# Designs tried in a protein design run: designed miniproteins, single chains, continued (4). Part 82

Each design is a single chain, and the fold is of that chain. pLDDT is the mean over its residues in the fold that is shown.

## One batch from the design tools (miniprotein)

Design m14851
Fold by ESMFold2-Fast:
Structure m14851 (fold): chain A 114 residues (1-114)
Amino acid sequence: SSEVEHLRELLEQLGLSESFKEELLKTFLSLPPENQQRLMGLVVALLLHKLEHPDLDISLIEELLLLYAEALKLNDPELIDQIEQLFHQFLQEKDEEKRRKLLEEAKELIKKAS
């Protein structure tokens, strides 16, 4: 319950739409505890990154979170590791076109696993 409240506050600070926040919170509650911690960790990392890079498009943050939530729902350890590697590259990337390409690669991996 306290983790849900913490996640809600973090998502509010990210500036996500109300409908997206509710969908992500519902997904979070459906995940096993280890994957709840993974999702929380990514949200914290994205919030810290957005504070350092306020020009980062919120739609890219929403897509990244959606892709990660889908990977965590599938609960495939190899897929989760591959997606996390792409997201680490995303957070280090300064070029928007390269960021979009990393999200496209993540989307394709999830599609193949579905």
Scores: mean pLDDT 83

Design m14852
Fold by ESMFold2-Fast:
Structure m14852 (fold): chain A 84 residues (1-84)
Amino acid sequence: DVREWVLAFARKALRQFEEAENDLELEILLGLVLLVRGVLLVADPDLPAEVLALLDAIIEALELALAGGPREEALARIREAIAA
């Protein structure tokens, strides 16, 4: 199930974000999330909207943190998206 796999991936991405000590680690994580999103869209044109919404929430949170936004706000956004 792609939904279950993406949820597991999102939880791992959250842990990597929580453990990140510098912007390079966040940039690498953002690149990985963008790659996963692109691969899933190519592999499944009927990908559930909630899967895209979860990945987009992680991307937006990482972009917020990289733009110098509040780290705890970025982390909260990912936690909320996973809980939904």
Scores: mean pLDDT 86

Design m14853
Fold by ESMFold2-Fast:
Structure m14853 (fold): chain A 69 residues (1-69)
Amino acid sequence: EEEERRRRIGEELSEALREVIPKLVEEGLLSPEAERRLREAAETLAESTPESLKERAERIRKEREERRK
């Protein structure tokens, strides 16, 4: 039950991100690298089980932190 709910939320978030990303790029609010990372996150949310989503989100988070240094 909770697992199915999490999958539905992931799909909805993925679709919302796909709509927002082009607008942010058009407004110049996203760098090309940020756009790529957000698109990867949206893809992950669309295809994810809760475990795979957690693992890929962790990977993206670490890459973001490394770039801040």
Scores: mean pLDDT 68

Design m14854
Fold by ESMFold2-Fast:
Structure m14854 (fold): chain A 113 residues (1-113)
Amino acid sequence: SLERLYREAVETTARFLREVARAQGIELPDELLREAAERIVEALLSGDEEAFLKAVSEVPLLTVEDGRLLWRAVFEGDEEAERELAERLGVPLSRVRELVEVLRRLLEEKRRL
């Protein structure tokens, strides 16, 4: 269901942000990470790249460029963007790929409705 995929996307994004925070040595409350994840997922579902980049850049862990890389990975299948994002954020490539796959499944399900 769309609701289940939305919940999975928010939880996967929040977990991803927690791993980025840990890699950068920054401690952030779980509530702030979940709220940031919800904003990012909602902006992604809007299909508005500028709104998405803004939502990503408002997270203390991420820049506009990180948002551009994630956008290209999700919408264009850019594997180089996935690798660059993983390197920039200090997280395993497998975690970036997991996030991209979950976000793509949510977008595909929304487009089927």
Scores: mean pLDDT 88

Design m14855
Fold by ESMFold2-Fast:
Structure m14855 (fold): chain A 94 residues (1-94)
Amino acid sequence: LEELAERLRELARLFEELIEKPSPEVAEQAERVARETLRLGREAGSEEAIRTAEYALKVLGMLRVPNQPPEVLKKELREAAELARETAERLLEE
């Protein structure tokens, strides 16, 4: 579970980076980390981590939709980052 928590913390950091400095490279890295988190969550049987990773992938998909208001995207990214951090903390609480 520690490795899964580390991936969730990395995902949160990447989402925060996307809010401040959006870039295709960071978005691609966040998608890879989210997919890794999903695999680790399934392997560990962590339903909360699985749901968090799936939500993160959904938010990253929204970045590819044209004509989205920047404020809406930033709000979704913040919520995804917060959820990832909360899930990581809960996993580390045993």
Scores: mean pLDDT 81

Design m14856
Fold by ESMFold2-Fast:
Structure m14856 (fold): chain A 63 residues (1-63)
Amino acid sequence: GTIVTPELKERIKKVVENAAETRIEENGLPRDQAERIKAEVEKRIDELEKNNQPVENLGRVEL
């Protein structure tokens, strides 16, 4: 698998941000819920980067 580097972490955060905004705009996802999911994903990806774990360990992200 691909180890989470600082660069990959930042790219994933941007992808999650874009996906969350799309879900808010197109699917009516509550912004507060989207922000909570985003924060949880960011916490998980930060932990993977800190522990040199592969991105596959992030699992599925439900938005």
Scores: mean pLDDT 76

Design m14857
Fold by ESMFold2-Fast:
Structure m14857 (fold): chain A 104 residues (1-104)
Amino acid sequence: SAVDEEIRGLVLVGAAAGVAQIRLTVLKRSGEITKEKVFALLERLERIVRELAPPDVAAQITRIIEDTRRKMETLSDVQAGDLAITALEQIVTVLNEAIQKLKS
């Protein structure tokens, strides 16, 4: 059903966001965080979102990612990592709101 496809898309996007959060946290802890690595993680997540998320959710998440990338241009590696972690928390909120709408 269309609902099952939407749930699958949201779950897979959520898993991708979770992996990105873990990877950024580990990179920051190890002192290996760079803006290039943060950009690469966000670019990969954006591709997954555009392919798997429902169009309205994809639009919201891609806007968060695009705004985050723009803000990162003037930040240090560590600050860019922190901003990306905050953006991933916002993405999780968008996903949770989308799941709650499916329950209505």
Scores: mean pLDDT 86

Design m14858
Fold by ESMFold2-Fast:
Structure m14858 (fold): chain A 57 residues (1-57)
Amino acid sequence: MKFAEERERIDKELEETLKELESQPDTVDVVNRITAAYLRHIGDIEDLRLQERKELS
């Protein structure tokens, strides 16, 4: 339950960031920021998964 709630928060943060960036002109800077947002999201999910695994071990 706790990890599901944190996952939802992480997913929502990515969604809000992408929505904000979609309003920007399609430039290399915006593309790089979108890529950075996805990489951050992946990292956050992996950190959450590591915490979950340690609690189950």
Scores: mean pLDDT 77

Design m14859
Fold by ESMFold2-Fast:
Structure m14859 (fold): chain A 79 residues (1-79)
Amino acid sequence: DEALRRNEEFRRRLREEAEAAKPYIEELRKYVEENPDASAEEIFEKAKELIKKLSGLGAKLEIMVEAQDLIYERRLAKK
């Protein structure tokens, strides 16, 4: 069944892409920790730079989600 094979390959690829994003997520977190006054725009620009180094939608999505979470946490901390 080609549909089942494609689904299994797709799921494996997404998992591999998510794993490939981990070092870049750590780099993004370190950037935010080292730059406590970084704006939401600066955090998104850093995320965009990291996304350019990756291939695959899963890895790019993981980085964007982390960027959004970090921005949200920073806004909550300043309230």
Scores: mean pLDDT 75

Design m14860
Fold by ESMFold2-Fast:
Structure m14860 (fold): chain A 90 residues (1-90)
Amino acid sequence: SEFEEIKRIAEEGSFLEREQALVRAIQSAEANRDNPEKLEEWLKQIVELVRLIREREPADRAESATEAVRLALDQIDPEAGARFEELLAA
């Protein structure tokens, strides 16, 4: 699947490749903004990618990436940004 490819790139790659994986996942969320079920799936995948960055990167870098994701999702739909925060906190 597209997500499995994105996840593989993030897991095997550098920080730059993890950032590129996040960008791809966010673009997929935007493409599915009018489909709540698919949007929810992509938000969950974005949370997994953010958790991977938090695991592998220094805290300041991980926090910057997390904030950038929230801002990008807010630009797509404020409800998507809020839902990302809820999923990440769980």
Scores: mean pLDDT 83

Design m14861
Fold by ESMFold2-Fast:
Order: structure tokens, then C-alpha cells, then sequence
Structure m14861 (fold): chain A 68 residues (1-68)
């Protein structure tokens, strides 16, 4: 993984109070444009509401765009 992306994921995890593994899951969702059903399953796996997960994915996409 690119060092800048690794640092973004670690900082995101710390800022939102989630594990690095959970932050990687959110990063993957941001990059892969998951279906609504897949988003629901990911939210359940991470212990988040769908609305919270969507907000976090949106923020992750914004930060990834800033790295371009």
C-alpha cells in the first residue's frame, strides 16, 4: 500500500475511534463503490449504523481525492 494512504488510514482510524482493520474496510468501500446491500452488511460487521458508515465512506473519499 502507498505510504500516504497507509498514514491516511491510520489517522482516520484514530480520528473516528475505530480499529485500523475497520478503517481499511471503509477505505475499500470508498474505492470500490459497493452496492447498498453490501454497505448494509459492512455496517453490521463494523457495528455501525448504515448512515454512520455512509458518512465515513464520504469523508474517506474526500480525503483520498485530496491525495491526488
Amino acid sequence: MNDAIERLIEEFARRFGISREDAVGIFTAAENDYSEETIKLLAQKLGLSVSTLRRMIREMRRELEALK
Scores: mean pLDDT 81

Design m14862
Fold by ESMFold2-Fast:
Structure m14862 (fold): chain A 61 residues (1-61)
Amino acid sequence: MKAEIVSQDSDSLVVQGEAETKTEAKSAAINKLADSGYAPTSVEVREEDGVAIATVTGRRL
């Protein structure tokens, strides 16, 4: 699995996680967000061509 920052500003961060399962994609994105000092405020998970993609938005703690 992988997670990457797709947008960032002073008080919000958006991370996209990618994995074989929705649970793994979500976990990857949330862990990346937490490691950056943000708390999750919304989570969206989709599947594209057999890959799960999670988009997690967080706010600075």
Scores: mean pLDDT 81

Design m14863
Fold by ESMFold2-Fast:
Structure m14863 (fold): chain A 70 residues (1-70)
Amino acid sequence: MEEDEKIAKKAVDLGSLTGLIMKNSGESDDESLKMSQKVIDRMLSQVSNPDLVKKARDEAINRTKELLSL
């Protein structure tokens, strides 16, 4: 449980940062969000709790959109 929570937090942090870096590098909002989602999904594939995966994915996507001003 605690290890899954750490992975979920890292997915939120690294996924959102990936989106921000892509946008700052001149990529479109759609491309930045798509790359962020790929990073998030790959990291969350290690988490066994489906409720935690859903919550962390939703939080990560929302944070990425907020950073991209979407």
Scores: mean pLDDT 80

Design m14864
Fold by ESMFold2-Fast:
Structure m14864 (fold): chain A 86 residues (1-86)
Amino acid sequence: SMSEQTKQLAKLVKEGKLSNEEIAEAVELLALQGKYEELDIILESMSKEQLKEVGKILEERAKKETGENKEKLEEAYKRVEEYYKK
């Protein structure tokens, strides 16, 4: 089940109440926890402009990581790109 925290984050994203850095931080934390279904709910709530800017932040963060954390952030970035192309 989706957590109440993830539901609240999705609402704040849709209402434009979070910065792109705050959204990127939430997406990164969900990815590092392997919570990709919850991550997708956040991405569904984002505008095209938010997806573009958050994607850039995640790409730069992934470049600084190694091993499993790098793979998880690259998966998050791939999902952001897929939502942007919809």
Scores: mean pLDDT 87

Design m14865
Fold by ESMFold2-Fast:
Structure m14865 (fold): chain A 82 residues (1-82)
Amino acid sequence: MADEERIKSLEKLIKIYEEKNDLVGQGDAYFALGLIYERQKKYEEAIHYYEKALEAYTKALGEDHEQVKVIRKRIARLREKL
């Protein structure tokens, strides 16, 4: 299925970015995984990957960056659905 192939591709990309210490690439790939699970209404899995993206972006960009703030708000909204 299209989502299964995208998940596999993103998992491979995460491994490559981890080997290269590309924190922004890791954040982007984890965020994309979160979006896939959110569309499937798998909110616990979506939150898990958004938290991984948040960790990567915070290390790369700092806590005050707009992308970090956006992801924190997204996680909070999804937790309200649980």
Scores: mean pLDDT 85

Design m14866
Fold by ESMFold2-Fast:
Structure m14866 (fold): chain A 69 residues (1-69)
Amino acid sequence: ALSPEQAAALKEAMIAAGVDEATAEAIAETATRDLDAASRQLGAVMATLSPEATRAVEDAAVRAVIAAE
């Protein structure tokens, strides 16, 4: 499970890439409890994004995890 700081960074990254705030918050909250479930939810959202937006989310998510470590 992600820490609150990692989850907050992931939420910001998703919003910056164009994911709506409510969806980003729900995924980030799930990530603090069940990382596998959060990963599946994020994958479903990314499937609805453009390739460019998907790239931005992936890059930002990796950055958020590294920054919180």
Scores: mean pLDDT 74

Design m14867
Fold by ESMFold2-Fast:
Structure m14867 (fold): chain A 100 residues (1-100)
Amino acid sequence: SKLVEEAKKYYSKGLDAFDAGDYEKALAYFKKALELYEKAKDYIGQAIVLSNIGDVYDAQGDTEKAIAYYEEALELVKKYAPEDKDLIKMLEVQLEYLRS
C-alpha cells in the first residue's frame, strides 16, 4: 500500500527526531504516520505509532498523556493482533510501571 509506505517514512523520521531529543518534531512526524495508517486501516501500524507517541510523553514527564496513548495502543493490539503477546506484555508492563 502506498499509504503504508508513506506512513513508514514518516514513522522513521519520527524515530530519528526522538533519538535526537527533538520531541516536538517527533510528535509531528508520528502524528503524520498515524493519519496515514488510519487511512490505510492498518490497526497494528496505528498501535505502534501510538506507543511511540506514549514514549515521547513519558520522556517529557507527561505521565497522564503517556498512559492514555499506551492504553489506546494496547486496545488496538488486543483487538486486531491478540496473538502478539510480546507487544501486549511490553505495553502492559510499561502501563504498570507508570501507574506505580
Scores: mean pLDDT 91

Design m14868
Fold by ESMFold2-Fast:
Structure m14868 (fold): chain A 80 residues (1-80)
Amino acid sequence: MTLTQVIKREVEGDAEKVKKEIEEQLKAAKAAAEAAGAEAEYSISVETEGDVTTITAKLVVKRDGDTYITTLIVTVHNVP
């Protein structure tokens, strides 16, 4: 079975800080999944257009023959 979840967020602030916070959360989630006996991988992609940065983070967890895919899309409105 494959289960896919997409989470979308919009925030104002510093895109680099948001990216670091997401990366640390993904590292923790991967470690927790692996500690529970699952396989886990994550990826982050970043696109900036004008004053808007879109961060797409994907976590893939495989356990007991099932695949769980969570995609987090964060739109960061860069403000001075």
Scores: mean pLDDT 83

Design m14869
Fold by ESMFold2-Fast:
Order: sequence, then structure tokens, then C-alpha cells
Structure m14869 (fold): chain A 81 residues (1-81)
Amino acid sequence: DKRLEELIKKAAEAIKNNDYETANEYLFEALRLKIGEIKGLSIAEAEALTLDEVSKLAAELGLDKTDEIMAEIVEKIEKEL
């Protein structure tokens, strides 16, 4: 949870600075970490996942679950704004 909270705060700070490229990178890292957690991966294993691997795992979880995860991350970022 501490790593996820750090990524959320960094994404919010990037948005406040109008650095949407950096904000999107942190958003992806948060999504990757959360998907990894659901799949039973360690933080280090989750952070080693490529974009293609994250996309495959998201597809395996299904649209509803992936949307739930994304909504949770976005809500937490918005609360830091």
C-alpha cells in the first residue's frame, strides 16, 4: 500500500504542474502495481511487468474488474488534487 500511495501522490503532483506525460506514467505504474497485487505478485515482480504483460493481465481480469481498479486509482489521485 505505501508504494501505491507514493505513486498516487506523484501522479497528483504531476497533474498540478500540468505535466500530463509524467502523470500518465505514474498512473500506469499504479495500475501495474494493483494488477500485480491481485495476481499475487510481489511489488518487485509487479514493477518488472512490461506494458504488454500488464495489458494481458488486465484482459484476463476482464473489463469490469479493470474498470474498478482504474476508478479506484483515479479517485485516489483526485482526492490529492
Scores: mean pLDDT 83

Design m14870
Fold by ESMFold2-Fast:
Structure m14870 (fold): chain A 65 residues (1-65)
Amino acid sequence: SMLRVVVEEEEVVGEDGETAVQLLLRHIRDWEEEVARSGKRERRVTGLVLSPERVRIVTETEVRL
């Protein structure tokens, strides 16, 4: 079998009064719920870029072919 890595970048924009940390924690929680539902996905955070109102998250998903 062959492993394929898919790299995705996502920009998360905060609502008024949200901190970058709160945005990141919300995104991680939603992610964990998705993984729990699917039961077969592995995702890793490989990069973070933080600004006051925005978080850019780089994820790698390993897919077994």
Scores: mean pLDDT 61

Design m14871
Fold by ESMFold2-Fast:
Structure m14871 (fold): chain A 57 residues (1-57)
Amino acid sequence: SAAEEAREKEIEELERKAVLAVVQRDVATAKEYLEKLQEMGMSQERVERAKEAMEKV
């Protein structure tokens, strides 16, 4: 559906921003985006993988 496609696009955009923050070592911003992604329905497993990546930085 168009609504589902729009939601996936927003999730992808926020995920890109979270990854960019991790690469730039901006842990606070990365956490904020990951919390928003979790609220938008990203799976806990995917969120946990991103959190582990942040801890590695």
Scores: mean pLDDT 74

Design m14872
Fold by ESMFold2-Fast:
Order: sequence, then structure tokens, then C-alpha cells
Structure m14872 (fold): chain A 86 residues (1-86)
Amino acid sequence: MKEELEEEVRRLIEELREKGAERLARALEEALEDGEESALRGALYAGRLALEYYEKFKKAVDTDEAMEELVEYYKPIAEKLYEELK
């Protein structure tokens, strides 16, 4: 299922770029380059969380730097949640 995870992460990257969140998209691309299944799953969950909160945070803080900090903050939380759900 690694290929399916990579495809879902690529879709999230495209969605983030469509919304103008280039720095968030770049962070997810690093997970694709890593290629580890855990990194891909972490990126998938972190990206989904970022998209869910993107509209709220973009209206409050419309900077790519703030959005990148949001992804960095939620990535370890998503990874921990994923480990607990295994």
C-alpha cells in the first residue's frame, strides 16, 4: 500500500498548492522523498489536519510561515495518533 499512500500525499500537495500554501506542500514533499511508510502516513494525517484548519488559520494569519509552523506542530501529533491506532 506504499504506492496508495504516495498518491494520497501527492493529492494533498496539489490541494495545498491550489490554496497557495506552498511551504506546507514543500514539507509534505520531504515526506515523499523520505519514502518511509511511517513518514508517508504521518504526512497524510498532518496534511489532512492542515487542510481542515487551513481556512480558519489562513483568515487569522495569512502567512506561509505560520502555516508551516502549524504542519510542524501537528505532524508529531498525527504520528503519535497513528501509532496508538495500530
Scores: mean pLDDT 66

Design m14873
Fold by ESMFold2-Fast:
Structure m14873 (fold): chain A 100 residues (1-100)
Amino acid sequence: EIELDFDEDSRILAKALVEAILPLYEESEPLDLPEEELLKKLKEAFEKGDLKTIAQLLKTLHEKGYSADELVEKAKEVGITDPVDLALIRYFFLRLEKEE
């Protein structure tokens, strides 16, 4: 897999965070909220380091049919600029796609 636009340290840390989030994802229930509210809550959850809420929101967005790249771009639009957070979104969705 080609990992572009992220430095090695951000990729390593993001992958470690994906492994921490996966069990929380499996235990999470999706939210019935519009996209704009989900993205706002995702930004707040990243700012707080709330991995459980991040897992729930990523599960909801995945079930709505967003691709990894689409979600990363939307995350940037709402002000998620931390390269580790963006890499986490990308690698989490790529991990889910490989389990299918």
Scores: mean pLDDT 77

Design m14874
Fold by ESMFold2-Fast:
Structure m14874 (fold): chain A 95 residues (1-95)
Amino acid sequence: METDEAARRIVELLRAGKPGEAIAVGEGDDFTLTAEAPGVSATAKIGRGQGDAVAGAVGELNGRPIGSFAGATGSDDPEELAASTGTVRVRPEPG
């Protein structure tokens, strides 16, 4: 349930800013998480297999700016799959 933990982490970060709701959509090999709240929209794509990656967008949450949710497993080692959850980060998006 590594992918599920990554999803939970994203939702927890959004909930810390008091979001309205979060929606998760999964399809066999990969999942797309979309969190929606007043003034915020963040989408994270989590994939299975050799390389797991989590990416997201930026927005505002209750008048608070939020960063992008990004993380990726970019090595050739299968051990990286176990670290997919730990690669989820929230950072300010430039522009």
Scores: mean pLDDT 40

Design m14875
Fold by ESMFold2-Fast:
Structure m14875 (fold): chain A 85 residues (1-85)
Amino acid sequence: SEYEEKAKKAIEEAKKALEEAKTAEEKIKAYETLATAYSILGDLESSKEALEKAEEIKKKNGIKKLYSDFDLEVLQLKKAVEEAI
């Protein structure tokens, strides 16, 4: 599935972004992207771990905002697939 391929690519890109991240916001975005992508692939354990790491950084920095736009792209892809039936 192109949807699953997009999730796998997002995991690779997010892991690289996490290693290159210089700010709390960049780290949060990377972890949020990992959580969503792992969830799509059915890896719920890795998804939960990534989400918990994002929430820890947010709490320490007083951040409530969602930084990852991958969730929007994923939602749009799901909607497009469901409406094509």
Scores: mean pLDDT 74

Design m14876
Fold by ESMFold2-Fast:
Structure m14876 (fold): chain A 95 residues (1-95)
Amino acid sequence: ELEERIEKLEEELLEMIKKLETNKLSEEELKEMIEKLDEILEEAERMEKELLERLPELGPEERKRALELLMRIGVVKVAAAVLKVVLKKELEKLK
């Protein structure tokens, strides 16, 4: 279930990057993407806290899986934060 949640966030980020590459973004689309990035960041932070809280009580195999998921969450958080900065700058350019 956590793996599916992370995959969904990764897919959403890739879709946003593709939209940015096509240079067909309206002001409305930029605002919607920024709101979606805030939601992605909040979800990533929630998943990170859940895994960190459980980490000390996990067995070796479960701990390895949790660490792999934490690394993926870290990448999602960085990518979302960077993309949000890019989109905000693009939005300011339109106003």
Scores: mean pLDDT 83

Design m14877
Fold by ESMFold2-Fast:
Structure m14877 (fold): chain A 107 residues (1-107)
Amino acid sequence: SAERQARSEGAVHLIEARGIYEGAISTANELIEKAQKYMDEGKKEEAKKLFNQAIETLNEGLKRMREEGDRAAALWPAGAPLIRRTVEEGEKRLQELIDKAKKLADE
């Protein structure tokens, strides 16, 4: 049915949106951990560069996740409540980590 096809096509982009924000969080956490080790070693400039790279990774993840969420909603309108919840959860997690990285970079 058309509804089954829409769900299948939308679900691909929803899965991609989730993978994008989870991947961005994973990469940013690795960069933040490395930056914190450089801070402990007194390497503040090297640490700041890594915190900034983490922030850039998270901002790119946020943008790409939103784009895939919009595609999912366009292809699968009936899935909009699930898509909205997934995007809102990803936005919250990405923004919390951006705020953390910014605060650490200012130390």
Scores: mean pLDDT 90

Design m14878
Fold by ESMFold2-Fast:
Structure m14878 (fold): chain A 91 residues (1-91)
Amino acid sequence: SVEKIILEEIKKMLESAIEKADKEGKVDLSTVLEEVKKMEESLKEKGVPNAEEIGKAEEARFKALADKEGKIDVSTLEAEKAYYEELIKTL
């Protein structure tokens, strides 16, 4: 289903961002946003009609999650990934 494709691509995006964490367990917001853009492009390639809207929503969400130094804790990204893994199992 389209929903499963979207959730799998979000999960993949989160995995890629987590792999780019620094030694302190933080990921730069700019790095996360680059992964969101790659996810948006992948969704477009797979024919998801609302790919751009999904990309913009994820971009806005991660901007809100970033700390004052423009970083996101890897534990936050891992919790998000676990949430999407659980959702995928229900589809």
Scores: mean pLDDT 86

Design m14879
Fold by ESMFold2-Fast:
Structure m14879 (fold): chain A 95 residues (1-95)
Amino acid sequence: DPAELERRRGRQEEEQYLEQRDQFIRQLEEQGRIDDARRMRRGLDIRRFLLEHSPLTPEDLKELLEELEKEYKEVPDDNIKNLIKQVQEALRRQK
């Protein structure tokens, strides 16, 4: 199936990109830039979640929302706050 082969190639390219970003985050951690590394890692974790879960179900979105809200309570970050709003909006649209 040519369409399936193209989707597999896209996933492999995304996985390679995520691996390169992991290496960059490790360099930030080695430099003692722990907060910057943590913020970037959270973004990558979310991107990996989206890559693994396709299409997203309401259950997947709820799980993602709970994880984001838990992280925001520990480390308040505007990027996480914005992601929470986006996931909440996606859940509202599916109702």
Scores: mean pLDDT 70

Design m14880
Fold by ESMFold2-Fast:
Structure m14880 (fold): chain A 87 residues (1-87)
Amino acid sequence: MYPSKEEIEKVAKESGLDLTTLEIDVEQGYKTEGIKTPKEYLKDLLEQIKNSPVSLQKSYPKSLALSLAKGSGVEVEQSFLDRLGDD
């Protein structure tokens, strides 16, 4: 299962990526062997947030991290969520 158009639009807006580019990357990753699936792409975006400096993590809303976690099927720790911006 890949993300809905609304989920892709939200991720694009929050990550600062162009919507068209994100949709192409997600679809390309899903269909091309050795490229990230939509689920893996969302997981990678979540890992990028986790590995960002704490000061930068505060700029990301908790709802974004929860959406990425839900879409990727990954659990997120409360301590990580506590470092993010309030919705």
Scores: mean pLDDT 63

Design m14881
Fold by ESMFold2-Fast:
Structure m14881 (fold): chain A 82 residues (1-82)
Amino acid sequence: SASSERYEELARRLEAGEPASLEEVLEGPDGAKVTVRAEFEGGRLVRAEITVTDNASEALLEAAREVAAEARAAGVDVTLHE
């Protein structure tokens, strides 16, 4: 799948000791979008920025908050824009 192939390429770059970044846009109903920007250094995720549009459903907002909380618990610098 496109998602799997994208993460495999990211893993390859990290294994090679190269800096890496990832930006994904997830589309929801009614024009709602979640944009995730992730930055990797030294083979690990160090920073993430998550932006959710005003038209996001409660379920989409909860999912974004859960991802942000898990990443912060793992020591990642996370910014969430709702």
Scores: mean pLDDT 76

Design m14882
Fold by ESMFold2-Fast:
Structure m14882 (fold): chain A 93 residues (1-93)
Amino acid sequence: ERPKLKNIDEMSKEELLKQADELIKYVEELIPTLSPEVRKQAEEILKKMRELRDKLKNAKTSEEAKQYFAEIVKLYLKILRLHETEKLRKEMA
């Protein structure tokens, strides 16, 4: 089940951090279901998501926190696209 994305402009830093943790958890649970080739790429993206989460936690301004969260969402969507593409390929083969 995919986490529901909220409007970033309406979120506090605490809510952004909680949502980032939910996205990271979903990706961590998804990675073992991927093929070995795609898994390596997804693990590298997950590492970047964790680094951005730490930057979000240490962000000095609301604007900076929202910017880091937007990058986490971008990486999350890349992993979802990898999963969707692999799923379609398996179903069509």
Scores: mean pLDDT 80

Design m14883
Fold by ESMFold2-Fast:
Structure m14883 (fold): chain A 95 residues (1-95)
Amino acid sequence: SKEGEEIAKRIAQEKVLELGREMGEKSLSGDEAKKLYEEKLEEAVRRSVEEYKAYKEAKGLPVTEEDLKAVAELAREYFEELTVTLPRRLAEELM
């Protein structure tokens, strides 16, 4: 759904920004950086599913397993995309 897509995009962006901030603030080994990436990806998926479920419950609508899987996949895809593209977009917005 459009609402699920918007939630997934927003949460993925928030988690990519957190990843970037923590990577910049900490002196991390490659293994530590990989673990942080995986943790933020998992958080993006979990939080997107949680918020979409809350959105549906607030409207009195049933939550389907298929809808939750779709939102989870969108969050993964947007997180991956944004880890490549968001630094460029942030630079453009700060100019």
Scores: mean pLDDT 79

Design m14884
Fold by ESMFold2-Fast:
Structure m14884 (fold): chain A 93 residues (1-93)
Amino acid sequence: SELEEELKELKEKLEKEMEETIKEVEKKASGLEEKSEKEIEELLERMREAAEKGAPEEVRKELLEEVRNLSPKSVRKLYKLLLEEGLKQLEEL
């Protein structure tokens, strides 16, 4: 029950952050890049590798700019993948 409550709080927090991010991204919609599901998965893998192995400041900055320039649809897909991965890791505890 305690783990279920923590999972619910994490989900609610991530959903709120996702909604706020989408809202900000939609305000800046001109010039944003729409990525396929495969491209979002590849971006997430690059982010994971940078986090696990460490990355130079320039590489981290480039990854952050790629995320910031994503279309609302692509941001939604990225958050869904991050939520699914986070929940999976928590279940393995």
Scores: mean pLDDT 73

